# Designed miniproteins, single chains, continued (4), part 18

Each design is a single chain, and the fold is of that chain. pLDDT is the mean over its residues in the fold that is shown.

## One batch from the design tools (miniprotein)

Design m12592
Fold by ESMFold2-Fast:
Parts: structure tokens; C-alpha cells; sequence
Structure m12592 (fold): chain A 67 residues (1-67)
């Protein structure tokens, strides 16, 4: 459901904030994360929660690779 997707987005957003404190990001990786965050916000504004969830998951994968 939409509510379950929104809950998942919020949960992953908290994980992203925690991982950003530990990850050693290059300038290119920081720009990629910023762009994905911008796209996720736009998707939420447009009611496209599935796209927003996909973008948030992509951000998480970049952060995990930088650990």
C-alpha cells in the first residue's frame, strides 16, 4: 500500500542519515546522492512513491559501497 511505501521511505531515510556519518564519499558520490535525493523529493511531490522508494534505495547502495 502507499502507507507501507511511505513508512519504508522514512525508515530508509533514517538509515541513510546514519550511514552518511560513517561513509567516506568522493565529490562525485556526493553529487550522485544529492541528485537522487532531489529526484526522490520530486517523485513524492508528484505522488510517485514507487519511484521515490527506488531512488532512496539507490542512495543507500552508494553509501554502503563507500563504507
Amino acid sequence: SMEEILEEINRLGREIRELEKKAKLSEEQKKQIDELDRQAVLAVVQGDYETALRKVKEMLEILKKAL
Scores: mean pLDDT 88

Design m12593
Fold by ESMFold2-Fast:
Structure m12593 (fold): chain A 91 residues (1-91)
Amino acid sequence: MLSEEEMQALREAIIKALDEVVKKSKNPKKAEEIRLIVESALGSALQNKEIHTKEELLEVVREAAEEAGRRIDREIAEEMLKAVEEVIEKS
């Protein structure tokens, strides 16, 4: 299980990775909206103590990205999910 410090460090790394996707996006407004949805879902799950492992963290992000992709832009949502997966793999 992840410690509180490991969880916070991982969350910061994810937020940074999502911000980089927004900066490189051809549609920054859509990318920012998707980032907000993913960050909000992650923050809510952490507040409710629903995340204890890297796999549970990724599941929350994946569900939020899939929902954002359906509503806003699938390609940008997939780019964000991939960026988060890469952060988790390197952790």
Scores: mean pLDDT 83

Design m12594
Fold by ESMFold2-Fast:
Structure m12594 (fold): chain A 76 residues (1-76)
Amino acid sequence: VPEAVFEAEVLVALGLIYYEISKLSTDKEEQIKALEKARELFRQAAEVASGVDPELATHARNLAEEAEKEIEKLKK
């Protein structure tokens, strides 16, 4: 379904924007907030893409995992 693929692509793009915001921030709290938002957006993208675009769903899951990993590093 074209709408679901488009929605997932937009969610990935928004997640990447928040991921970049986290890299530009020097404040740990702001970095964590941006990464948490990115992680949530990537998880939503994976869910939306699930069953309609397996490659996009896998890509979004991998991005969510990377965001989670960065959050864990910042939280210790």
Scores: mean pLDDT 85

Design m12595
Fold by ESMFold2-Fast:
Structure m12595 (fold): chain A 92 residues (1-92)
Amino acid sequence: DELLEKAKEYAEQALEALRAGDVESAAEYLVEAYAYYTGKEEWPLEEQKKEVAEILREVMGLEGESPWETIVRFMELLAEQQAKAEALEAAK
C-alpha cells in the first residue's frame, strides 16, 4: 500500500539518521513513520509524539519527562547499540 510504503521510507530514513549520529532527525522520522503506518498523519504532532512515547515506555521501560525526550532517548540507545554492533564487525 502507498501509505505503508511511505511509513517504510520514513523508517529507513530514521535508520540512516541513526547511523549518521543524528538522533533528533531519527526521532522525527520515527514519528512520521508511525503516523503513516497508523493512519494518524493528520493528528497534531504533539499527539503523535505522545502515542509513540507511550509505546516506548511500555515496551522498553524508558524514562523521560516529555514525549519527545522519551523518543530521543530511545534513538540514543539505538545509536549506541548500532555503533557497538559496527565496532564488533570491524574487529573480526
Scores: mean pLDDT 78

Design m12596
Fold by ESMFold2-Fast:
Structure m12596 (fold): chain A 98 residues (1-98)
Amino acid sequence: SMEEARKAAREIGDRAVEELTALGEKYAPPEQRELVRAAGDAVGMAAEHIFDPELTERLRAAARSLADRVGPIGEELKARMDAFLDEARKKVEEILAK
């Protein structure tokens, strides 16, 4: 159902926010940790709006731009963000195919 698909996407988004925030606290310089939080929040919003492809891609682009400003871990942040959004999309497709 669409309700189950939205719930699953939101759960993946919440996990993305937690894992990206933890990565930022462990490896990002203190002055850049708010950029990591903002990127994580954008990914969480993208997962919540998974049925709005234009908004999802705008939020993904915003998150990637924020990650690019986190010098030492920007590429790892982008890879993890893309993986979470791809997981959310795949999970939504699996639920809707039932």
Scores: mean pLDDT 85

Design m12597
Fold by ESMFold2-Fast:
Structure m12597 (fold): chain A 94 residues (1-94)
Amino acid sequence: DPERERRANEVVQEMFLEGDKFGKEIDERLKNAKTNEELREILEEERKFVEKEEAYFKENEDLFSPEEKALLQEILDGRRKLIDALEEEIKKNE
C-alpha cells in the first residue's frame, strides 16, 4: 500500500524533526538556567520527552530502517546521558 508507506515515512521524519527541535530548545534553556528549580523543570521535561520517544519508537520500530534505528538509538542514548548529568548537577547544588 503506497499510502501506508508514505504515512510511515512521514511518521519517521516527523519524529526526527520533533526530537531535533526539542533538543535545541532544551540546550537553549540549559544555557539560560540560573536556579536549581529551573534545572529540575528542564530535567522533568527531558525525562517525559525521552520516555514518550522511546515508547513511540518501540511501537513503530518496523517503520524504521536499520540505519534510522541506529541513529535514533544514538540520539536517545545521548538524551539519557543529559538526564544523568542534570541529576548530578542538581545534587551538587543541594
Scores: mean pLDDT 80

Design m12598
Fold by ESMFold2-Fast:
Structure m12598 (fold): chain A 56 residues (1-56)
Amino acid sequence: MLREAVLKAREVLEKAGAKPFEISDEAQEAAYREALKLGLTPEQAADAVVWASLLL
């Protein structure tokens, strides 16, 4: 399930126009909120956003 959350977070970041090394706070917050909607804990949602950022 973490893999699906990472892919969803990455999709949100890409849709927000985030680039490697150029990720806005707003894009990170949007990805985090979408991960939370998938039923993840705050810690899991934060991890998914960090991992998605590394995969951009």
Scores: mean pLDDT 75

Design m12599
Fold by ESMFold2-Fast:
Structure m12599 (fold): chain A 80 residues (1-80)
Amino acid sequence: SAEYEAAFAELAKVLKLSESQAKTLEEILTDNPDNPNVALLTGFLQGLGLSRERAEAAAQAVAAAPSLVEAYRAMVKVLS
């Protein structure tokens, strides 16, 4: 949907992701949206240069989100 695409585009912009990094992040988040791999997401975010504290906060926001769109929005809010 346009809302999904806009939310993910904003997240990719905030994290300054390359096309390959954006694809990897989307794959991590869509593989199991009802039970997201928090450890894998945290490691990916730390690989981008985020501190452990910021990466963990973003990963927990994803785990708490009721939908994938809201997960992207929650990450943007934590990372902005």
Scores: mean pLDDT 83

Design m12600
Fold by ESMFold2-Fast:
Structure m12600 (fold): chain A 56 residues (1-56)
Amino acid sequence: SLVDQIVAAAAPGTVVPVPKEYKDRLDEIIARVEARFGVKARAVEDGDYYLLEVEP
């Protein structure tokens, strides 16, 4: 799924665009990234996307 691709792309220190159509899944995406890498991540709104910012 696109969510699985987004989680796979979200390495520590990266910024990954998440389409706003997935806004209802943002909390799931953030939780999966944080669990996978043991880091914090946040999403900031930018146009048609949320930018998923992953801590290094």
Scores: mean pLDDT 83

Design m12601
Fold by ESMFold2-Fast:
Structure m12601 (fold): chain A 62 residues (1-62)
Amino acid sequence: MSLDELAQAVVDRMRARGLSESQIRAILTDMSERVEEAIRAGASREELHGVVDETLREVDAL
């Protein structure tokens, strides 16, 4: 799955969980910052996928 597909899946899951658009925006902003930080640090594709997967787990815990 591409990062774009994973990002769309995160958004769809957040909407399905009934999160507000402002909450979705905040979570996406945090995820994007974590991804950018990881890229700057030389992270692998697996590590980038890990950031997205961790965000999905956080959403599932809501």
Scores: mean pLDDT 76

Design m12602
Fold by ESMFold2-Fast:
Structure m12602 (fold): chain A 94 residues (1-94)
Amino acid sequence: YIEELEKLIEEAKKAKTLEEIEEIVRKYVELRLKLFEVELSEKEFELMVKSLLDTLKEEAKEKYGSESIENIKKVFIELLKKEIERLKNGSVDL
């Protein structure tokens, strides 16, 4: 799981468009659902991806002043790094 998150960070660093970021976010959501053994319908999965992407856009605007691709990437990479740190420290419920 940690190795897959590290791969997503590298993919996010290389992303140049919002569409590429959305695809990586979709991979992240899929990875989490697999880890927690949660099955969602296609519609529920797409809503979850959209919700996370909307959250990343809002956080980018709040922390960095705009919903630019660069700022969304920063927020998403920070989220993935924080998840890896939590897993390494055994703090999976924080």
Scores: mean pLDDT 78

Design m12603
Fold by ESMFold2-Fast:
Structure m12603 (fold): chain A 79 residues (1-79)
Amino acid sequence: DLELITAASLGAAEAVRESGVPVDRLAIKLGEDTITVTVTVNGAKGTATRPLSEDPEETYRQAREATREAIDKAVALAA
């Protein structure tokens, strides 16, 4: 679903922007019922998985939260 992919991408991008953290790499994978986000910060990787919704607005929010969580994990490992 192009709308869900677009929503997830925008949510992830917004979380990166809001974080102020220099993210080197960002990967988003949509499963049947999950959104998985992996971010790399200073060589450290963080991954977070959250539920996928059929609602683009909810998918945007879930991807934003997953990305925020993944960034926090990557930053913790980089320290």
Scores: mean pLDDT 84

Design m12604
Fold by ESMFold2-Fast:
Structure m12604 (fold): chain A 66 residues (1-66)
Amino acid sequence: LREKIEEILKRFPNLELVEIDGVLGVKNLETGITYTIEELLTVPVEEMPDKKNKATLKVLSEELKS
């Protein structure tokens, strides 16, 4: 899972892999908002609080589900 996320994030320089208390997540460096991997897999991108890079977050979410 971690390796798959790192590979996807190489294409998105504004996103950073983070780990908080053993939980993997992705931080949007433009907004400072962090999403857990569970959120990226389960929450629709339209419901995410981020107003920037939603297209990028959608691509990340879809590739994580594959």
Scores: mean pLDDT 73

Design m12605
Fold by ESMFold2-Fast:
Structure m12605 (fold): chain A 65 residues (1-65)
Amino acid sequence: GPHARRAGLGGIKAAESGGGASGAGTAYWGAQMDGDPEAARAGKEGFEGGTPEAGIRGGLAAMQA
């Protein structure tokens, strides 16, 4: 949804600028604001996955739902 996409993109840009934020966690909160449980689950799984690949995959899935 729109909040997950906006929040996820913001998190990615913050990480690129050295802000240390991950797109998965940001997209998770945005997906909850969208009321999208599938997108929220994808973002949460990415953030909990404990690998950079899981975080990227989960964040993108949450933003694209």
Scores: mean pLDDT 67

Design m12606
Fold by ESMFold2-Fast:
Structure m12606 (fold): chain A 95 residues (1-95)
Amino acid sequence: EAEEHLEKGKEAFEKGDYKTAIEHFQRAIELSEDPLLIAEAYYLLGQLYFVQLKFDEAIENYRKALELYTEVLGEDHPLAQEARAGLKIAEELKK
């Protein structure tokens, strides 16, 4: 189930197992038709790539999360604003 993969991905991310976290987040995206679950998985992938200083990958995933959060919840929603903030910081730190 997509929700199970999202939760396992979060656990792996907290433990610093980034490879396992990526696999679970990608699986959650593949299995889900829920745009909010898909957006959360993309946001977490953005954060994961950001902490690894992989800014191109972080930007890509934050953009996907922002697009989905904006479409479903609106531009001013806190989740859309968090995705936008992550995107902006990743863009500023990109070399």
Scores: mean pLDDT 90

Design m12607
Fold by ESMFold2-Fast:
Structure m12607 (fold): chain A 65 residues (1-65)
Amino acid sequence: HMSREEIRERVRELLLSKPIDTTPEDIAKELGISVETVREIIQELIDEGYIDKELWEKGRELAKK
């Protein structure tokens, strides 16, 4: 069991380390949580300014192809 704060920090670290190759599914597998929870955490971090929305969106688009 990980605290929400630990999950948020891990999500942020993964996105900063591999912004282009990191998908919500990859983070969910790495952290052992649901994809829905990962998406909620990513949105929360973007809203709070911890993650650059434009960088995340670019990485997500490239990872889809």
Scores: mean pLDDT 71

Design m12608
Fold by ESMFold2-Fast:
Structure m12608 (fold): chain A 68 residues (1-68)
Amino acid sequence: MEESAKNAEYTEETMLQAADDQGARVTGALRKEGNFKEAEEAQRRYQAAKELARKLTSEVRKKALEKA
């Protein structure tokens, strides 16, 4: 009923973009506060989140197609 296939594709792009935007926001905010060490940690974390999001979205998409 719901647009699962469309949502899966949209989620993939949205999660990747959101991770990039969030990473830039957190890194920028931390640098403005003078927390350069935390800024580097945040940058590493968002890169890991992007990879995880890509994997999770791909598997979720596969399951949605299987049930379709």
Scores: mean pLDDT 65

Design m12609
Fold by ESMFold2-Fast:
Structure m12609 (fold): chain A 93 residues (1-93)
Amino acid sequence: VSEEELRREGEDAAQTAIDTVEEATKAPPSKRVPLIVAAGVQLAAANFYGSPELAAEAARRMAKILREAGQKTGDKDLVEEGERYERIAEELA
């Protein structure tokens, strides 16, 4: 596998993580946790195949989406998950 192919896989994983988190904010609570877990797996793939910088940028986007949705709906679990991804972004940067 080429470095170019791995980089592309990382970029695709980063975008999938962001899109999956956005889907999770629109899902009922029973579907939300599995989607957030899936997004976390994609973020890990972005770090391993892409770069820590790419993963940090994705994590910041995920954190913003989760916190804004949680604040708008009064969902404390979404706000706390957003704060978790903010910490992940800081650790990767």
Scores: mean pLDDT 84

Design m12610
Fold by ESMFold2-Fast:
Structure m12610 (fold): chain A 111 residues (1-111)
Amino acid sequence: MVSEEFRRELRRRMRLFLRQNGADKIPDVDATAERLTRELVEIAELARTDVEAAKRRLRALVRELAAQLGLTVPEADIERYLDDLVQALVDEDVEEFFTILTALLGKAAVR
């Protein structure tokens, strides 16, 4: 089970991230942040027993998030960043997770 501090910080940072990057694309930022936080917590817990299943779920989540933000991220960049994103979740390092996620989504803007 992930810590309550990790869950709270992940939710806080997700709300900030969505407001900064997609407030105009996402009709309900608070509801979306709650859902994404829940999914990321489940992925973090899954990674402790089945890293490959966690990677598959996170890949799907990143694709969904990019699509909601109106971004097309190359599959090669998703694959390259996926291991580091999963590791940040396992380490309960919210700051590192959002640093990596922001860098990955930035690949869409450079295309």
Scores: mean pLDDT 83

Design m12611
Fold by ESMFold2-Fast:
Structure m12611 (fold): chain A 88 residues (1-88)
Amino acid sequence: SLKDRVHKALLETIGRIISAVMSTEPSKEDVQRAIDAVQRLIKELDELIESLKDSTSPKDKKLVEEYTELKKQAQEILEKLKKFLEEL
């Protein structure tokens, strides 16, 4: 399901971020993989939001709101990772 894809993308994103920041010497490649994972998460969130946008269900409208907020947080993390990459 689209929700399963978002869940998998989120877990991969967390793992890539941990790998990038907890390595003894963070590499540009590790940070780039974290950036790629966050971008994939944002794409999966966009797809899920679009799948729900025409729903009149209060439950689905609430999910759109929650996923939109998660996307905003992911975009903020993406900008921080890009700045971290520039500092390496």
Scores: mean pLDDT 83

Design m12612
Fold by ESMFold2-Fast:
Structure m12612 (fold): chain A 104 residues (1-104)
Amino acid sequence: MPIAIETLERAGRIVEEAIERILGAKTLQEAKDILNEFIAELQALATQLRDLANPSPTQQELSAFLETMIAELNKTAINSILEAEMALGTVLLAISTQLVVLKK
């Protein structure tokens, strides 16, 4: 399913950009603002996939996967720039793992 792979690759690029921005953050508030922007971008993508007329099974699974990642990020207490970086690193690992599964 090329579309599911392309969507996950886009999600991976969004996460990588967010990590680079957080690495440049000088305050915890800047890191939190970057993380919140990233969560909003993932939420918009998950909503678009969910609201499609007759979404494919892979699109439905991808939407559920993104919503699961968003829920985990929202449960994570961010008290340092390092914790924000680690939270995004976990999301990137999850995306990379799902890409391996879809490419099989």
Scores: mean pLDDT 77

Design m12613
Fold by ESMFold2-Fast:
Structure m12613 (fold): chain A 55 residues (1-55)
Amino acid sequence: GLTDEQLAELEEVRQKEFESYYQAFLSLGFPEELARKQAQAWADITVEELRKQAR
């Protein structure tokens, strides 16, 4: 399993990725609610990929 430090790092990355995706979707003209849902989905995908590579 992942260490507490690795889990904390992944949560920080998830937050930063969410903010980045959220702003990107808003800049593309997405409604706030849809932009948030899409940003969450993409941030979760990014973190899942990092979890698979974290050893």
Scores: mean pLDDT 81

Design m12614
Fold by ESMFold2-Fast:
Structure m12614 (fold): chain A 96 residues (1-96)
Amino acid sequence: GANSALNQLLASRSNFNYYSAQALALAEKNPELKDNVTNSINQANSLMSAGNYSQAYQVLKELAEQSTPEIAVYANAGAQAAQDAQAAQDEYNALS
């Protein structure tokens, strides 16, 4: 139902925030990547806040392709969370 979809959306947003924080923490250990990771995460956060989850997914997928394997794990997890948020939002909208 709508409450379940809303709970899934909130959980996906929480997961995105967690994985974004992990990617930023790893970027602090890689000064050469720090600016690119920070800029991509800030862009994805702005898109998530605006409800543009599909665009946030694309930003994080591109970040994963351009980063270290360790950062890519969290960037890909954040992208999955953005995709999950889009699916939950679509379900919520269909029920509303």
Scores: mean pLDDT 87

Design m12615
Fold by ESMFold2-Fast:
Structure m12615 (fold): chain A 65 residues (1-65)
Amino acid sequence: GEVVTEVEEVVVPGAEAGETAVRLAQQKVDEARARGWEVLDLEVRLEAVGDKVRVTVTLTSRRPA
C-alpha cells in the first residue's frame, strides 16, 4: 500500500502544550485507524517559540493495497 505522511501543527500557550500534544496525537492515530490505515510511525515535537510552544504531530501510515 501507499505510504502517506500527515503533519498537523499548532502554536499554543506553554501551559496547554502537553494536553494539546496528547489530544492531537490521539486524534490523528484514531482517524488513520478509522480509515483502515496501518500506523507506521508517530512523531510528536514540542518547540519553544517565545512564551508559546509549537506542537507538531507527524503521522506516517500505510494505505491498504
Scores: mean pLDDT 87

Design m12616
Fold by ESMFold2-Fast:
Structure m12616 (fold): chain A 64 residues (1-64)
Amino acid sequence: KPLSNEEAAEAALKELEAGKSVEEAGDILESLGADGQGAALKELAELGYSKEQILSGVKSGLEL
């Protein structure tokens, strides 16, 4: 079953904190069936948000 937004955010935080890039974290979310959340994470990076800004946003409750 696809991940919830909360589960996807938790998975993204785990991968980013493990030292993976935003692109790698997005790819991992897509492999877990969270295609929309993985794409949203990558889109934030394409819009010019840094990995640090994205990580801070997700920690603050940003939905993917």
Scores: mean pLDDT 77

Design m12617
Fold by ESMFold2-Fast:
Structure m12617 (fold): chain A 83 residues (1-83)
Amino acid sequence: MAELAEAHVERLREELAPKVSEEDVERAAELYRRAAEAAAAGDRAALARARAELLETLIRAGYIPEEQLEEAREGIAELRALA
């Protein structure tokens, strides 16, 4: 699972790097790693927190299009309720 998680983190960095600052790319990568670790541990609350923080980071970085912002904010609220 660790190698698979690192491969996904590398893909995430590649997808974000052209659109998002380097600091936000690294923040997103770290949050993705936390989400993968929480999922592997079966920790639903930690997974929900990491996913909410990842989505919040992507919104602040301007990665989420305006037409998707309301759905993204609703998703964050649902994830925060699970944490």
Scores: mean pLDDT 79

Design m12618
Fold by ESMFold2-Fast:
Structure m12618 (fold): chain A 55 residues (1-55)
Amino acid sequence: SDLQQKIRESQAFRYLLENQDPSLTVEDISERFQLSQSTAQQILDYYKKLQESRN
């Protein structure tokens, strides 16, 4: 369901904020949070963009 997908997306994003691990790959995020590689890539890209935007 859309809600369950959004919850997993939020959990993945929170994990990136809390761990700040530069070695994490799209595949790692996809596997850990049961997301498609496309969705995991979008989350990782958003996270990196957010970090750069706050400089």
Scores: mean pLDDT 80

Design m12619
Fold by ESMFold2-Fast:
Structure m12619 (fold): chain A 84 residues (1-84)
Amino acid sequence: MQALIDRFYDLLRQAGASDETLQQLRDSIASAPPSEASLRAAIDLLEEALRLQEVDPRKAVALYTAAVLLLIGDTEQARLEAAR
């Protein structure tokens, strides 16, 4: 679990997330820990977002927004953002 959380934050930093955003997400995870499945799905979305960052920036933004939403438990909104 901790290795997945560390990987998720590393990917967010690579995607350009601010320290403020990372702290807000840490607080959210501490208050409502996500499932391992949600973390793995969020990591997959972030890895794809990083691949698309220079080719399709709009899709990249949609994918990492979806990854963040999965972590805070908004699965339905995450699905909608990923479909953009």
Scores: mean pLDDT 74

Design m12620
Fold by ESMFold2-Fast:
Structure m12620 (fold): chain A 62 residues (1-62)
Amino acid sequence: SDSDLLRELSRITGVSVAELRRAFGNRERLFRATPGEIMRRLPGVDEATAERAVALLAEHVA
């Protein structure tokens, strides 16, 4: 579920689920996010962590 995905993203980024929901607003914006957008929207997330987050999101897109 999206809740399980957000919990896993929270674990790898160190950012709370509430902050992830505020930063991206909706599912489509989250799933189209680039590593650069993740770093811009979530200050303190490094490039390697952002790339891992994008890889996790790609696994859930089909």
Scores: mean pLDDT 81

Design m12621
Fold by ESMFold2-Fast:
Structure m12621 (fold): chain A 81 residues (1-81)
Amino acid sequence: VEEFKKKVEELLELMENKAPKEEIEKKYREVVRLAAEVAPSRETLNAIVDALVQALRYYFVDKDLEKAKKYLEEAIEIAEK
């Protein structure tokens, strides 16, 4: 769980720093891989991935960093349950 949290924080940092799309997508793939390792059930994994997908959608489509951050925080909260 701690490694997952750290990678989500790194993903947020890349977004805050306006990193290239390919770097953000690479970090997203790392986060999704770790989500599969920490999720106790398929339902929990789906909830984490849905939150991560919403974060990327708000960031890239709506240019809404605050909404993206909220969804990244939600993904961490789900993983900690």
Scores: mean pLDDT 81

Design m12622
Fold by ESMFold2-Fast:
Structure m12622 (fold): chain A 67 residues (1-67)
Amino acid sequence: MEKDIGESLGLMSYSVTKLAAKKAVAAGKISQKQADEAIKLVRDAGADPKKLLEAMKKANELLGLDV
């Protein structure tokens, strides 16, 4: 069963997405606005694991990561 998994996933996903976004912007791959939007999607998904997975997929697309 899930116990606080959503909160842990949310925090980890947010941190990873933020780091990936910073690197992508620094490399000139995406705009700062796209990076901020990807980070926002993950943060707004919060602790809901299902919403977080969808937000991560969308964020990866915006960041040009695993897409």
Scores: mean pLDDT 71

Design m12623
Fold by ESMFold2-Fast:
Structure m12623 (fold): chain A 79 residues (1-79)
Amino acid sequence: SVEFSLEELIKRLLEEVKKLAEALLKAGVISEEEAKNFDLEKAADYLLRLADTTPDLEPAERAAARALAELLREAARQL
């Protein structure tokens, strides 16, 4: 049996995106309105921006951030 089904993966991604939105709101990086509307696609865009703007990321870390962003966009298409 597969440990994670697509449904379980999507649920986990939604939970992590919610936590990210709450953390960004607490840090003053986004507004309450932005946090309320923070979805899988916005999380993907945020990760791509971090991958592009963080100069000290190792190549593997940058690749992982891009891969996660692609996964988030794919999950959004399944909703």
Scores: mean pLDDT 76

Design m12624
Fold by ESMFold2-Fast:
Structure m12624 (fold): chain A 68 residues (1-68)
Amino acid sequence: SSTEIVVNSEEGEKKVFELVKEINKKISPIAKKLSPAEQMELAKKATEELLKRLEEEIDKSEVEIKVK
């Protein structure tokens, strides 16, 4: 199964992009010090953080999360 993020507006797209950018900015300096296996675990945690922040900070009318 995969998780799908559905963007319903241009404003929703911008908000998703900004959240991804913020998470990447936080993670990039940490990732440089990690092994490939640890980087995969960090990526999983980053995805969980993104989904949590999308649910908490962005209105469902702008972005919808679907589990497939």
Scores: mean pLDDT 75

Design m12625
Fold by ESMFold2-Fast:
Structure m12625 (fold): chain A 66 residues (1-66)
Amino acid sequence: GPVETRAAERTLVAASRGDPVEAGRMGREARRLGPVAGRHALYAGVLGADDVGDRESGEMARREGE
């Protein structure tokens, strides 16, 4: 739904900017919205980090998005 989509978008943008702190924060926020939102944020964070080659942002999104 829209909540999960917005959480994923925020995590993707943070990871794409190479901001591991913000990526982790967005992952935690998505996790609080529920497991579906957390999973979407996790996937988006990994994709964003892979695109820019930022392993730390991807790892933060993965850890916090569980």
Scores: mean pLDDT 60

Design m12626
Fold by ESMFold2-Fast:
Structure m12626 (fold): chain A 118 residues (1-118)
Amino acid sequence: SLAQRVADAVARGDATVARWQELIAESRKKAEEAKKGSLEDQLKVYEENIARLQAAGDELRAVGDEVGRLMYEALKAGDTETAQQAADAFRRINAALGDVEAEQKRYKELAEEVKKKL
């Protein structure tokens, strides 16, 4: 059913959000540990964090697009409750995407500062 497809997509979206929140925490820990090393070590960690966060952003955008399409299908079917569940999940996914994009920007700025010192 459409309701089941939305429930499955919402569950995948929530799992993706949880995984990427964990990745942000791991990236922050790696960045703090890198401060104890050389400028070259710091730059490498920041560039690796940027690459992982870019992949995270791409995956969050993909699952957001899926949930958004299902929300539209539910609205067209007149299933307001199912549409609302999809809309709530879409909002959570977009919030997580914003957090990932903010972290990626922070590491890009840190990488540029390190490059100026090399």
Scores: mean pLDDT 88

Design m12627
Fold by ESMFold2-Fast:
Order: C-alpha cells, then structure tokens, then sequence
Structure m12627 (fold): chain A 69 residues (1-69)
C-alpha cells in the first residue's frame, strides 16, 4: 500500500499549510497518528501557514515543493 515516510508526511503537512488546505492537513494528520508523529506534522502545517503569511500562498507552495526536490 502507499505508505508515506515521516518526511513525506511533514512535507505534505507544510504544503497543506502553505495552500491553506484544511482537508489536505486532515488526511496527513490521520496518517501521522498511526506513526506517532502528530506533533511534528502539526508544527510543519503551522510553518506552512506562517510562510504563506510572509510570502503569499503561491510562493510558499513553490518553496515547499523545492524542499521536496
């Protein structure tokens, strides 16, 4: 099955924050509960939200995507 790594979950949470997707975050949070990394993905989501506040959603999303490369 599609099992995401802890890094994938944190990056997905940060991206959800950057684009302000509550639904995307909810899906990531559910997966994170199984791995015990809930606090880390919540923090990543908050970092995405803060980045969007500073540089705007489009630039924040691009910056998070660059972190995945």
Amino acid sequence: GPNLTDEDLKLAAKYAGAVRSGGGFGSVLTAALTKGVTDEVIKAYEEGLELAEKVGEAEAARMVADEAA
Scores: mean pLDDT 78

